# Designs tried in a protein design run: designed miniproteins, single chains, continued (2). Part 88

Each design is a single chain, and the fold is of that chain. pLDDT is the mean over its residues in the fold that is shown.

## One batch from the design tools (miniprotein)

Design m7250
Fold by ESMFold2-Fast:
Structure m7250 (fold): chain A 70 residues (1-70)
Amino acid sequence: GEAEKKELREKLLKLIGEILRLIGEIFDLELELKRTEDEEKKEELEKKIKELKEELEKLKEEMKKLEKEL
């Protein structure tokens, strides 16, 4: 009933918070990448951005699953 919907909404809000945090981290790293002229540092930043984007996509899939249960 309504109790299950409340628990799902709380889980969804927590997940949204994590998604927003990851988006912020990715944005900061992309800005750093644009300012970086060092090739080795660019490769490290690109790898980290890729890893965070993969994590973001996993969280978005979890969010979609929770939304379907609402």
Scores: mean pLDDT 84

Design m7251
Fold by ESMFold2-Fast:
Structure m7251 (fold): chain A 61 residues (1-61)
Amino acid sequence: SEKDYYPELIEALKNNDVERIKQLVAEFKIINLDTDEVIELIRNASPEIKEIFKKAGITLP
């Protein structure tokens, strides 16, 4: 379920935990970012984190 990983994703984004974000993206096959908080955290994230989502096929704003 999409919502089941959002708390972990939010925490990983706030902590700049690149490896945890890679694991979450791969494990849950994240396709869409539909939560405003997650979108905002990604906008403020490091280039390394943004590249993880781009490589997964997710278009960033």
Scores: mean pLDDT 75

Design m7252
Fold by ESMFold2-Fast:
Structure m7252 (fold): chain A 59 residues (1-59)
Amino acid sequence: DRSERAAQLATEGAKRVLDGEDPEKVRRETAERLARIPGVSREEAERLAERAVESALLS
């Protein structure tokens, strides 16, 4: 369930970037939301958010 929720938040972040939102803002907000998941460290949350945003920008 933790992995499922993290994947959902990352996917939502990617969609926001594709919709034209500021990538830096989306990365920051997605990382904050991921960090709120029990068992997700801040560093892990930041890496997941960064990867999601980068994937959207490269698509």
Scores: mean pLDDT 81

Design m7253
Fold by ESMFold2-Fast:
Structure m7253 (fold): chain A 69 residues (1-69)
Amino acid sequence: SSASAEQLRAAARAAAGLLPAAEADRLVTKVDTLLDQGNLEGAERTLLEEATRHAPLAAVFAAVRAAVA
């Protein structure tokens, strides 16, 4: 994956701002746990799956991808 751990943590926090508090906490905790384990692919997959469930998150991740490219 091309995304760094820092970028994935930032993306999780950005996505969390668009979710109800309980969903936000679960997403951030899951991404942080995966990144703490060195599982960048698992963290990226978790964020992409969440983006697929929520159209507003898909827009945020499209913007993040455009900014990184």
Scores: mean pLDDT 73

Design m7254
Fold by ESMFold2-Fast:
Structure m7254 (fold): chain A 101 residues (1-101)
Amino acid sequence: EPVITIDAPAEVKAGEDLTVTVTVSNLKPGSTYRVRVRWKDLDTGKTYETEPVTFTGESFTATFTLKNLKAGHTYEVWGEVYDLETKKFYRSEPVTVKVVA
């Protein structure tokens, strides 16, 4: 099964964009995958997502910039990878990020 991990700081300052790194490994050669980041505002329940990136290969690492972060709010952030051949998707464990003033 694909292994997906996400690396993000625990805090980001209000007015700054949050940069997150997604690493996907243990992929099947020749298969096409789509990766994105999602984040959920725990204070409002609203969920956001990045544009997906399509790739092929045995591993992939990409950085994503997250916007629409509100001062004082806490977000859960996770990566998703979708296997276009099997029609299955996989999620990373979420990380929690706090937007500080």
Scores: mean pLDDT 84

Design m7255
Fold by ESMFold2-Fast:
Structure m7255 (fold): chain A 79 residues (1-79)
Amino acid sequence: SELSEEELKLLEEAGKALEAGDYEKAKEIAQELYEKSKDLFAKALALGAMALAYKKMGDEEKAKELYEKAQELLAEAKA
């Protein structure tokens, strides 16, 4: 359940992009974290970051889809 150094770095980079308002970059970095990680908690955090980026860009439907998937993965990670 602990994030690796690589996963933490990608999460930090996605967070910095979100803070800077670079939502496209945040989506790319979060997508990379999602694809490279095998950890359900890290994948859920990546989906959450993507959901926030889509919401900030006005894509409420995509944001909701990604957020619901993130919640499902978080439930799995805790089981």
Scores: mean pLDDT 86

Design m7256
Fold by ESMFold2-Fast:
Structure m7256 (fold): chain A 92 residues (1-92)
Amino acid sequence: MPVVYPEELLREFGEELKELLRSVGETKEKYSGAEVMEAIYQYIIKEKLRDPANSLVVDVSDTLLGKIVGVDSIDLNDPSALMDAIARHIIE
């Protein structure tokens, strides 16, 4: 079933994603997809996860973000894995 992530709709997310949101100073109960993506980029900057040889690749092994996405590295040129992981953490 094609899931379109609604950027303007506020959603509640599971505890792992809420923990990441709290780690970057976000304390709301509901977030839009754009707000969650901004929080993830802020987390990447805060934790210094960007590869200095390739700034578009992020090493998330052994991180909270890695647990959320289910991979050891993220390619910022292709955020589809991030968007799919965020969609899986929406609470119904």
Scores: mean pLDDT 71

Design m7257
Fold by ESMFold2-Fast:
Structure m7257 (fold): chain A 61 residues (1-61)
Amino acid sequence: MSVKEKLLKLIGEILRIIGEILDIELRKERGEISEEEAEEKIKKLEEERKKLLEEMKSLPK
């Protein structure tokens, strides 16, 4: 697998996570979920994002 292909995949996953965080914040604003539930979901997504960013930084060059 090429480094470029893996990098693009990681970037795509990071963008997906950002989109999910925004969706959760919108749902919280609309009162569809509780503040505690939103914070818990966002924390998990932020942890996944940090892991992906670290993996991206670990790629060659």
Scores: mean pLDDT 80

Design m7258
Fold by ESMFold2-Fast:
Structure m7258 (fold): chain A 115 residues (1-115)
Amino acid sequence: LGAANSDALENEDAVLEELDRLRAEGSDVPDEYLEIVRLSVLASRYLKEGKEEEAEKLIEEAARLSGWSPEAVEIAKELIKEEVKKGKLAVVAAHRADAAAFEEALAKIREQKKA
């Protein structure tokens, strides 16, 4: 149903290289979006390497650029860790509208986890 774990790991470096290229060449994609994706991919990589504290800082910065609340950021850290633990690449929402929808989903998960 999904890509092999080796393909997922290879794609992380490929994504970072493509983001650097788009930023250097100038693109119609906002720099803020490119930075959000870059930080998210780096965080996923650090989680796979066991560098949890560094990964959390990158997730926090990506979420800050996306306009997320501090509470949503904390829940997102846990969800991203679980996705990476399952061998999946996790990405923070790229736009404020997507961030709002993601925050709503996270709030529902948190309420179910509390009760």
Scores: mean pLDDT 61

Design m7259
Fold by ESMFold2-Fast:
Structure m7259 (fold): chain A 73 residues (1-73)
Amino acid sequence: SAAAARAAEAAKHFEEGKKLTSQGKYEEGIEHLQKALDLDPKNVDAWFLLASAYRKLGKEEKATEYLKKAAAL
């Protein structure tokens, strides 16, 4: 189904983003995490990983923004 295909794409992007950020590839990881959240905005772990990745890049303001998004879920 279309819903199952969307869920599989969201999960794939989340796993890729998690792997890339664990390897220090924060910019690539952020792109995958943003795609995962476009498909599944209720993935709290993806919001926390985005915030963490932005903090590692020295972008504290963006990190705080994404932490607030996670807290609102």
Scores: mean pLDDT 87

Design m7260
Fold by ESMFold2-Fast:
Structure m7260 (fold): chain A 70 residues (1-70)
Amino acid sequence: GPGREAAQRSARQAAERARAGDSAAANTGMYEAHKVAETEEMARLALEGARAGAAGDSERAAQYAEKAHE
């Protein structure tokens, strides 16, 4: 549905920003993905990615963001 598509878009952007070392932008993007997540799995991946971004762990944030936009 629309929420899944929006979550995947936010997660894709978050993955790109995390790979560039922008953990704060990854946190924001994953939190946006969490807000519109339509499944428990997407919501979980988005929260884990946001938490990693908030902690400054760009590599871990990228891993969760990549899984979230599959």
Scores: mean pLDDT 84

Design m7261
Fold by ESMFold2-Fast:
Structure m7261 (fold): chain A 58 residues (1-58)
Amino acid sequence: GKIDKIKEELQKYLTELVLKKKLTDDEAQEISLRALELIEEGKSLKEIKEEMEKLADK
């Protein structure tokens, strides 16, 4: 369904952020949990990716 495709896209994006930013497992987990919250809040894929990148940069 639509949600499954969004989750697949976000999982790919998280993997790219982990490799690019050299994130720890704990950091990746925190970003993943926040992304799931944003999906439940009905945020767009673009908004979720922007928040994920913001969290990865800190």
Scores: mean pLDDT 82

Design m7262
Fold by ESMFold2-Fast:
Structure m7262 (fold): chain A 64 residues (1-64)
Amino acid sequence: LTEEQRLVVYHLVGKKMLDSGRPVLSDEEIEEVAKEVSKRTGLPYEEALKVVRELNARIAADVA
């Protein structure tokens, strides 16, 4: 990932968490964020999905 791609991921994940009021994303929210990351950054959807899932899992571990 480039730094610009990483910042887009962090921004969209954070925004979705604030909008939902939950510290972790649901599977549907992960898919939604991954589609937007793919669209904005040019990352393949499967790669964007992997990155969003990994970030969500890390955040989930930190808040548990």
Scores: mean pLDDT 80

Design m7263
Fold by ESMFold2-Fast:
Structure m7263 (fold): chain A 67 residues (1-67)
Amino acid sequence: AEELLQKARELFEQGKKAYENGDYENAIKLFREAKVLFLQLEPDNPEARQLVEEVDKMIKEIEEKLK
């Protein structure tokens, strides 16, 4: 569980860096990968649930920029 949470956090941080660099396509891919791992942890981890909501907000922001 801890290793999966760490991998999900690393993907989320990589996604944020891509977003900051204007690489929206890679940012959304990284956020989607992080979300998959957070969803696997969500039932047993309240932090993962909160991070899923944050990832969803980031994905929506990127989708609005790409429209």
Scores: mean pLDDT 80

Design m7264
Fold by ESMFold2-Fast:
Structure m7264 (fold): chain A 63 residues (1-63)
Amino acid sequence: SSRVEQLKRDYELDLESYKKALELAKKKGETPELVAAVNILKVGRDTSYELYRRAEEELRRRL
């Protein structure tokens, strides 16, 4: 469904942002500010993943 595809894209974007923040922290050192930014993006990624998985499961239950 279009909803599942949208949520998949949202998850992929959040995953990419998280990966970029991890690489930045790796290059510049793990300051409290960079650790906080990574943790915020990790929560965003986890939230997007959960929304995607729930929508995919709902689609499977209807089929």
Scores: mean pLDDT 85

Design m7265
Fold by ESMFold2-Fast:
Structure m7265 (fold): chain A 69 residues (1-69)
Amino acid sequence: EAKYILTEDGKKFGVADADGKLRDITPELARNAAEGFRLAAKIMEEEGSDPEDIERYRKLAEKFEEFAK
């Protein structure tokens, strides 16, 4: 997979098209992304995954939740 990417500043998210451009984040897409990352972080924590990876997903969820507001 790995077609969904987020820029470091969090201002653009999506699938790069044929010319490599990303679209701006919509509130609906941001809510869906936040929910997905939050759930992934919870599952990873319960399974004893790397704390750095868990924290990364939690921060992504928080970032997208701010975009959804």
Scores: mean pLDDT 66

Design m7266
Fold by ESMFold2-Fast:
Structure m7266 (fold): chain A 72 residues (1-72)
Amino acid sequence: GELRKKLLELIGEILRKIGEIIDLELEKRKKEKEGTLTEEEKEKLEKEIKKLEEEIEKLKEEMKKIEEEIKK
């Protein structure tokens, strides 16, 4: 059961990071609609989103390794 438990933990981490990306995208869109989004704020939000996307990709690679181990 340990590999499946670790898989669920990784899914949980991915979902949390997706939630953070959604929050950042919503903040960006809100500020764009209000006309308050500066270029500096846009760059900071886009960098944070990209960092979270890169972290999700690493977690997906770990999930793939665990799935391959479960199939053995």
Scores: mean pLDDT 84

Design m7267
Fold by ESMFold2-Fast:
Structure m7267 (fold): chain A 74 residues (1-74)
Amino acid sequence: SLKEQAEELFEKGKELFKQGKYEIAANYFKGAIALDPNYAEAWEKLGEALEKLGKHEEAKEYYEKAKKIREEKE
């Protein structure tokens, strides 16, 4: 399923993030979001990767998206 493929990309992104490969990790998180736009944790991890890359305003936008998704699921 698209959800399972999104989770696979997300897990690969987390592994790359742990290795300090933030730009590549961000691309994997973007891939996960493309397959599952309601994947709040992927939006959060994309924000974290962008903060590590100095892209603070873009990171803030993605944190707000994650927050909105989580609020809609409660």
Scores: mean pLDDT 87

Design m7268
Fold by ESMFold2-Fast:
Structure m7268 (fold): chain A 64 residues (1-64)
Amino acid sequence: SKKEEAEEHYKKGLEYEKQGKLEEAIEHYEKAARLYEELGDPRALEADINAGVLRLKMAVEKVT
């Protein structure tokens, strides 16, 4: 189901983030956010925030 797929992507986002694989983590968080949004699930906002924080971190570290 879309719900199980969203939860799986969110879990993978967390796992890649713990491994320091930020690009992979962002991809999975963004996929989870999209699926949660399609479901009307408020967890979409949390997934979007997680992806956004990592994108900002990568951008700052690249230019700093």
Scores: mean pLDDT 84

Design m7269
Fold by ESMFold2-Fast:
Structure m7269 (fold): chain A 88 residues (1-88)
Amino acid sequence: MELEEKLAKLDATAEGERARIDALAAAGDVEALRRVAEELERQAEEARKLAEEAEAKGDLDMAKLYRYAAEKARELAEHARAAARAAE
């Protein structure tokens, strides 16, 4: 199923991004962690807008995909911001 494949790819991408954030945290790169958090926040907001647009068009599968992407990006942004604060 196309939606299920896309959700699995988002999960794999999110796991890779989390590993990258953890590596930056281990290196104490506070500036890079802050930039990553800002980028992920922008991605989350854009995905949220795309989800609303998809819902308005009646594309429920795309709306679910974008909502999931927004949630994952938001979680990763929080993780990066928390890591930046801990490294200070």
Scores: mean pLDDT 84

Design m7270
Fold by ESMFold2-Fast:
Structure m7270 (fold): chain A 85 residues (1-85)
Amino acid sequence: SLEDQIVAEMFASWDTDGDGRLDAEELRRFVLALRPDRPPLSDAELEALLRRYDRDGDGVLDRDEFTALFSDLSEEALREELAAS
């Protein structure tokens, strides 16, 4: 789908070392890019996100885990918009 293509392209663009995984620092930068009006994630907030989405417990996010994170963040943004109407 278009959504899957967008997620794949975003994942590849944020995977700066090209290993097919997003590490903690890449994830921090990604979240900041989605919410630039908020401060960067603290180490504690980043750890909480990794614990939520890192199902394999390897300390990095694969594409499937990243897709879940992106979908949740997009749904949160939509829910916030709907609540404002």
Scores: mean pLDDT 69

Design m7271
Fold by ESMFold2-Fast:
Structure m7271 (fold): chain A 58 residues (1-58)
Amino acid sequence: SGREAAEKGAAAAEAYAKAGDARGGFTVGMSGSREALELGDEEAARYAREAAERAKKA
């Protein structure tokens, strides 16, 4: 589901950021957001996008 894709992407983004890979975190978070959006879940897509942006700034 879109929610599951977004949650997985957001969790991966946070894990990459904690490992020192801000670029990787942004990339996987945005992938989750895109998949959620393709599945019609705009709120889930926003959630993953915000996680990606946080990872990029870490």
Scores: mean pLDDT 83

Design m7272
Fold by ESMFold2-Fast:
Order: sequence, then structure tokens, then C-alpha cells
Structure m7272 (fold): chain A 64 residues (1-64)
Amino acid sequence: STTYNVVIFGEPMTVVLTKDGVTGTGAGPGGKKFIEDATRAIKKYGEKMVELGKLVLSAADKAA
């Protein structure tokens, strides 16, 4: 698993990306929806979505 510090819909949160989905701490309603949607996408599209998630979350962490 990989941990990222990001801002989702203006809310700072810590996100953990795994092969099985996404979890997070500090999420408000928008962040919680992001976690649910990302986890569904990982379950549907598998490893390709995990690799995309690593790229997006790494970029977001660097921008935060």
C-alpha cells in the first residue's frame, strides 16, 4: 500500500491506495465520495486503475 497527503474538494486528507481500493482519513462528504468512487473503479478495472491512481495521487501530494 502507498500513502498520500492530498486536498480533495478543498479538504486536506490522507489517502491509502491498495490493490483492493482506497481508504482515507480526514475526508468530508466529497472526500468520502471520492474514496467510494475510486474503490469501485479499482474493483472494476483492476491494476490499470491502481497504476493511474498512483500517478494522480502522487501529483496531488506534490501539489499539496
Scores: mean pLDDT 77

Design m7273
Fold by ESMFold2-Fast:
Structure m7273 (fold): chain A 71 residues (1-71)
Amino acid sequence: MKSLSELSPELQEALRRMIDSLGKEKGDEEIQNEALEALRNGDVEKFLELLKQLGMSDEELAVLRELIELG
């Protein structure tokens, strides 16, 4: 099982940009910061739950989970 820290640099950059975009749209800087910490710590489940709170759809979360699992 690959941790979030083992993902390609391009995928890590894409995830960081996604957090930034969602955080700006929702205006919830606290949740955005927690999502960045979950990404850094490799906590996939916490990361996905925080992205859901930032407004990501269940369909987008399912695609993201698959990308993380594939590495």
Scores: mean pLDDT 74

Design m7274
Fold by ESMFold2-Fast:
Structure m7274 (fold): chain A 68 residues (1-68)
Amino acid sequence: LERKYASKYSAANIMEVGAEVSRELARRRREEGGSEELVERLERDARLLEENAKELKEEAEKLKKELE
């Protein structure tokens, strides 16, 4: 049970970092005059990663509560 909690939380943290990196990349590309398509894709990827991270953290917290 603890291993499942740790795995979900670890995955969520990795996804959160990925989202931050994607947002920073999108910001830099916009400032440098990069393509709108690339910027929009990076922003979409960041949102998906943030949403997935939220779900994994919620699942991990539910498991943690069952562990007391």
Scores: mean pLDDT 78

Design m7275
Fold by ESMFold2-Fast:
Structure m7275 (fold): chain A 75 residues (1-75)
Amino acid sequence: SGEAEANARGDRIIAEAQRILKENIPLEELLERIRKLDPQVAANIEILKKEGMSEEDLKRVAAIALAAHRVRAAE
């Protein structure tokens, strides 16, 4: 079913995001990579930063966003 495929894609995104986080890439470099793929997503993460989200949580959000693009590009 479409739901089962969506769940499997979600699991792939989480696994790729964890891989990205292990590389310990600086937040600004993650944001630059995302901005080249989707400027609106990068802008939304910058708003979360301005609203006081921690650097650790911002890195998780950024890693998930980058992972989602990589997983969809591989399909």
Scores: mean pLDDT 85

Design m7276
Fold by ESMFold2-Fast:
Structure m7276 (fold): chain A 98 residues (1-98)
Amino acid sequence: EKEKLRKEAMEYLNKGEQALREGNYDEAIKYFDKAIELAEQAGDKLLVAQAYTLRGEAYLKKGDFEKALEDFEKALEIDPTNERARELYEQAKKKLEE
């Protein structure tokens, strides 16, 4: 049960990353929304943190800095040692100060 949910979450995470690389930020966000939902149902906290980090990156690239910060905060609440989420959080915060 949880293994299937984790596999589906990873599949959506991969689709979101591809959309993000292609500059399709709205599509990436939708895939990451699904990845977060499935990862939470699977109880995979690390995967949830990864999905929040990637959705935050999509929001950051789209210019939605407030939503980006919220997602990075959630990722760091789950995994405070996530260096990528911390770096992106600092970038988003700086953009809001400009």
Scores: mean pLDDT 88

Design m7277
Fold by ESMFold2-Fast:
Structure m7277 (fold): chain A 85 residues (1-85)
Amino acid sequence: MEELIEKGEEYLKKGEYEKAIEYYKKALGEARDKDDDKGMAKAYNNLGKVYEKLGKLELAEKAYELALLIDPNYEEAKKNLEKVK
């Protein structure tokens, strides 16, 4: 999972948003299969960041809301949600 998040972040920095989404969705799938709540929240937060870069603010808001539903103490997701509301 961590390695998939790191690859997603690399593609996000390059502006390759579709590849970033692919890796973050893979990370989400791996975290889900392992019942890793923190990993799922982290993957949703990172999906929100990509959607925000794409100007898809409604999708970003939903992704951050899902991260906080899973991990209510996720400070980064909370700050990101406040920014896109």
Scores: mean pLDDT 86

Design m7278
Fold by ESMFold2-Fast:
Structure m7278 (fold): chain A 62 residues (1-62)
Amino acid sequence: GGADKAGALAASLLGQGASVEEAARAVTERFGVPLEDARRMAELVRQGRGREAHRVLVEGGG
């Protein structure tokens, strides 16, 4: 699914200095992930918890 691409987008944006909110909005706009799930995922990516971030996208639903 799109979970790997959504996580990669968030990681890329955060690595470029974007906020968690900016990364979450980009993921929501491009992949249709609910904003709350996108925020949780982006925060986990920011913390280096990429495996747990991927799980939020897979288990959170659309």
Scores: mean pLDDT 77

Design m7279
Fold by ESMFold2-Fast:
Parts: structure tokens; sequence; C-alpha cells
Structure m7279 (fold): chain A 82 residues (1-82)
């Protein structure tokens, strides 16, 4: 749906802003972009969930602060409720 694609694009922009703010490597930033493209081109809701879950795991593993994680988590839940 167009609503889902718009929400995914907005989520992707926020994720990349957080990654750049916290000094993620170029390799990790490219991986995040690949996962966002996978979510945007997903043919099933399961594929969207898997891609978003992997993005969330990358942010957690990189030690992103709780404050930024909670903001992204709220947007993830919003996307999944569409």
Amino acid sequence: SEELRKALRELGEKVLEIAEKHGFSPETIERLKELMERALNAESFEEVRDALGEIFTLLLDAGVPKEDILEVARDFVRVLEL
C-alpha cells in the first residue's frame, strides 16, 4: 500500500539519520540501506517484518542509546499496524 511505502521511507530516513549521528561505518550504513530496500520491495508482510527486525538488531548491536531506540521502535510498531 502507499501508506506502508510512505511509512517505510520515513522510517528509513530516521534510521539512517541515527546511524550517521552515532558514527556507523560505511559498510553498516550500506547494510541498513539494503535492508530498507528489501522492506520497500517486499511482496509479503513477513518479509517486511524480517527486514525491520534485522535493522532493529543492527541498531541494538551498535549500542544506539535507549532514547533513539525507543523512537525507532515506536515507528516500527506504527508501520507493522498499517
Scores: mean pLDDT 80

Design m7280
Fold by ESMFold2-Fast:
Structure m7280 (fold): chain A 85 residues (1-85)
Amino acid sequence: MPSVRQQIDQARRDVRDVRSRVDSVTPDQIDDLLRRADDVLRLARDAYRQAMRSGDRQDMRQAIRVISDGAGVRQRLRRMRQQAA
């Protein structure tokens, strides 16, 4: 099973990947990227809860940053989806 740190690192990589695709995304790809952003946010929030229970302040801080970054990317994708509709 992945450790909290591995979950945070994976979520960080996934946020970076989604963010890099936002600037070149076509309307047909927006829903796929939104699903990926939602998956990343679920992973990051789960990691945050686990870090909170273990008292690992560094893992908590890293998870919060990933959550904030992922939420920002998701909001941008949602705006693009509304414009495409």
Scores: mean pLDDT 83

Design m7281
Fold by ESMFold2-Fast:
Structure m7281 (fold): chain A 70 residues (1-70)
Amino acid sequence: MAAVEAGIAEVRALAAEAGRALRAGDTARAEALAREAEARAAELLAAHPGDEAVIRGLQAAVAAGAAAYA
């Protein structure tokens, strides 16, 4: 599932960048990056409806990004 793995990695990268922007005090950039991550996640979920592994992978990616700003 190379396309799914690439998509999850992209969401993780966007979430991590959002976390870094938030730590820098750039709330507007953090919001824009989080919105991009959500859009990419929605595209993956639409392409793989009911795939629990995709859902769990996306949840883990977002959680890892959020943890990066703490």
Scores: mean pLDDT 74

Design m7282
Fold by ESMFold2-Fast:
Structure m7282 (fold): chain A 64 residues (1-64)
Amino acid sequence: MASSLSAEEQARLVKEAYKRALEHPEEMALSREELKKEALEAAKEYEKRGLLKAAEIFRELAEE
């Protein structure tokens, strides 16, 4: 189970899932633009908590 993963590792897994969703937008209820917006909001939340590495992962996803 992955429930004990660090915030940074969880961010990497979420990024991978979002990249798959961006490659198959027809399978997702959200548009590519909405997925990028969610990634940017996640980055801001991690920055507020001082989790800079996790925030960086989400910012990179939003810029892709």
Scores: mean pLDDT 70

Design m7283
Fold by ESMFold2-Fast:
Structure m7283 (fold): chain A 67 residues (1-67)
Amino acid sequence: LTPQQEADVHLALAEIIVAVLKITKNPSKEELERGIKLAREHVERARQLGADESDVKRIEEEIEKLK
């Protein structure tokens, strides 16, 4: 994978994690915290690899809405 392709994969993984957490009924606090942490790690990795800042911001906003 090129760095750009790797960034896209990390953004996609963060989006999938957020989507799964949104559709999960009554997630445990542990599950929610773990999912948020994992999604944030993927977003940060994507940013480091040169992901588009608008895409990074969009996913960060979605993560914040999970709280």
Scores: mean pLDDT 82

Design m7284
Fold by ESMFold2-Fast:
Order: sequence, then structure tokens, then C-alpha cells
Structure m7284 (fold): chain A 55 residues (1-55)
Amino acid sequence: SPKEKIEELLKKARDAIRSGNAEQAGKYGREAVKLAEENGLIDYLKELADKYGVP
């Protein structure tokens, strides 16, 4: 589902942040934003990003 894909992308972004890979974190974050906008899930993205510590 779109929600599951957004969560996977945010987890990957979180893991990239933890490993010091800011460029990769930004790429995953942008992919998650695009999916959220396309599916009307910006509120879900915001809550989940806060949970995972992704800006």
C-alpha cells in the first residue's frame, strides 16, 4: 500500500541519517514526500517522519 511504501522510505532515510549519509537520506525523504502528495497522505507522512526523526 502507499502507506507501507512511505514507511519503508522513511525507515531507509532514518537509517541513512544514522550512518551519516545525508545525501541518501534526502533522496529517500523526497521519494516519501512525492508518494504522500500523490496519494493524499501528507498528514500520515508528517506523523511518521516525526516518529522516525526524519526532517
Scores: mean pLDDT 83

Design m7285
Fold by ESMFold2-Fast:
Structure m7285 (fold): chain A 101 residues (1-101)
Amino acid sequence: AVEAARERALEALRERAEAAGLDEEEIEELLAMYEKILDEAVRIAKRLGLSEEEIAELISLPLPDLLARLEKLAEEKKDLESLMEIGVLAVQLAVMEVLIK
């Protein structure tokens, strides 16, 4: 289910943040940002016509791979609005990756 895949993704990010030496307040801020990116990605995936099963598979991927697959699908459908929204999410992800390195 989509919810189960979402929880696993958040758990994996928490483990990475802990390994990077972030404190609990920093981890909670990072998880909140990730959750917003993931929620927006799911919204875009639904608009692009993905099934619940396809969305669950998608959100089980690392965020960079998830966004890359959404971008490819939006390009195939020539959905400029989705491409622009995915671009914004990619920038937000790049900011997160800097914080945990």
Scores: mean pLDDT 81

Design m7286
Fold by ESMFold2-Fast:
Structure m7286 (fold): chain A 72 residues (1-72)
Amino acid sequence: SAMTEKSAFAAGIEAALHVGAERARKLVETARAAGHLSDATADTMLKGVETAASLPREKAEELLEELYKEIA
């Protein structure tokens, strides 16, 4: 099933926090190339990765927690 934009964005933030932004980008692009992610989902996950990379760690963690509360 397709991920929602919010869940894809949250997944990008989580990946960047856990493995670092460079490795998270590599994982997303590898999954895209393998056909596991649509272009739209991969682009949204990469936006999440870049958002986490642009924020202090605590702020990225707070954003992730708020997104989890909003994912139905």
Scores: mean pLDDT 84

Design m7287
Fold by ESMFold2-Fast:
Formats: sequence, structure tokens, C-alpha cells
Structure m7287 (fold): chain A 72 residues (1-72)
Amino acid sequence: MIEEAQKALPEGEKVDPAHAEAVKVAVDGVLAGKPPEEVIEKAADVLVSKLGMPREVARKIAEELVKAMVES
């Protein structure tokens, strides 16, 4: 739980609540063996829904989150 989120987070200083939820979605998706592209889309959807940001920006953030987890 917390330890998995800590290992996946390269930022380490401040986390938006929506960002934290996107990280949880990404962790769950990767651990379930889902394709990275599907996990990125799910995490991006969380950011769009919670923060109302453009999909292209949310997708970039989701890619960084998933990349950090895969490279851990």
C-alpha cells in the first residue's frame, strides 16, 4: 500500500489528491498485468475527471507515473 506508492513516486515532495489516486490506479493496473497503454489511459481518466485538465496533459502525467513504476 503506502510502501508500494512510496517506491513508485519519484517526486517525493508534494502530491495532489488526484495525483495520488492516479498513482493507486496505475499501481493496481500494473500489478494486475494490464498493458501499459491501458494503465496510462485509466490513470489519465482519473486526472481528467478530478482536475478537469486536457486529455493530452493528463496522458503525459499518466505516462510519467507508469514509467516510474515499470522502471522501479
Scores: mean pLDDT 69

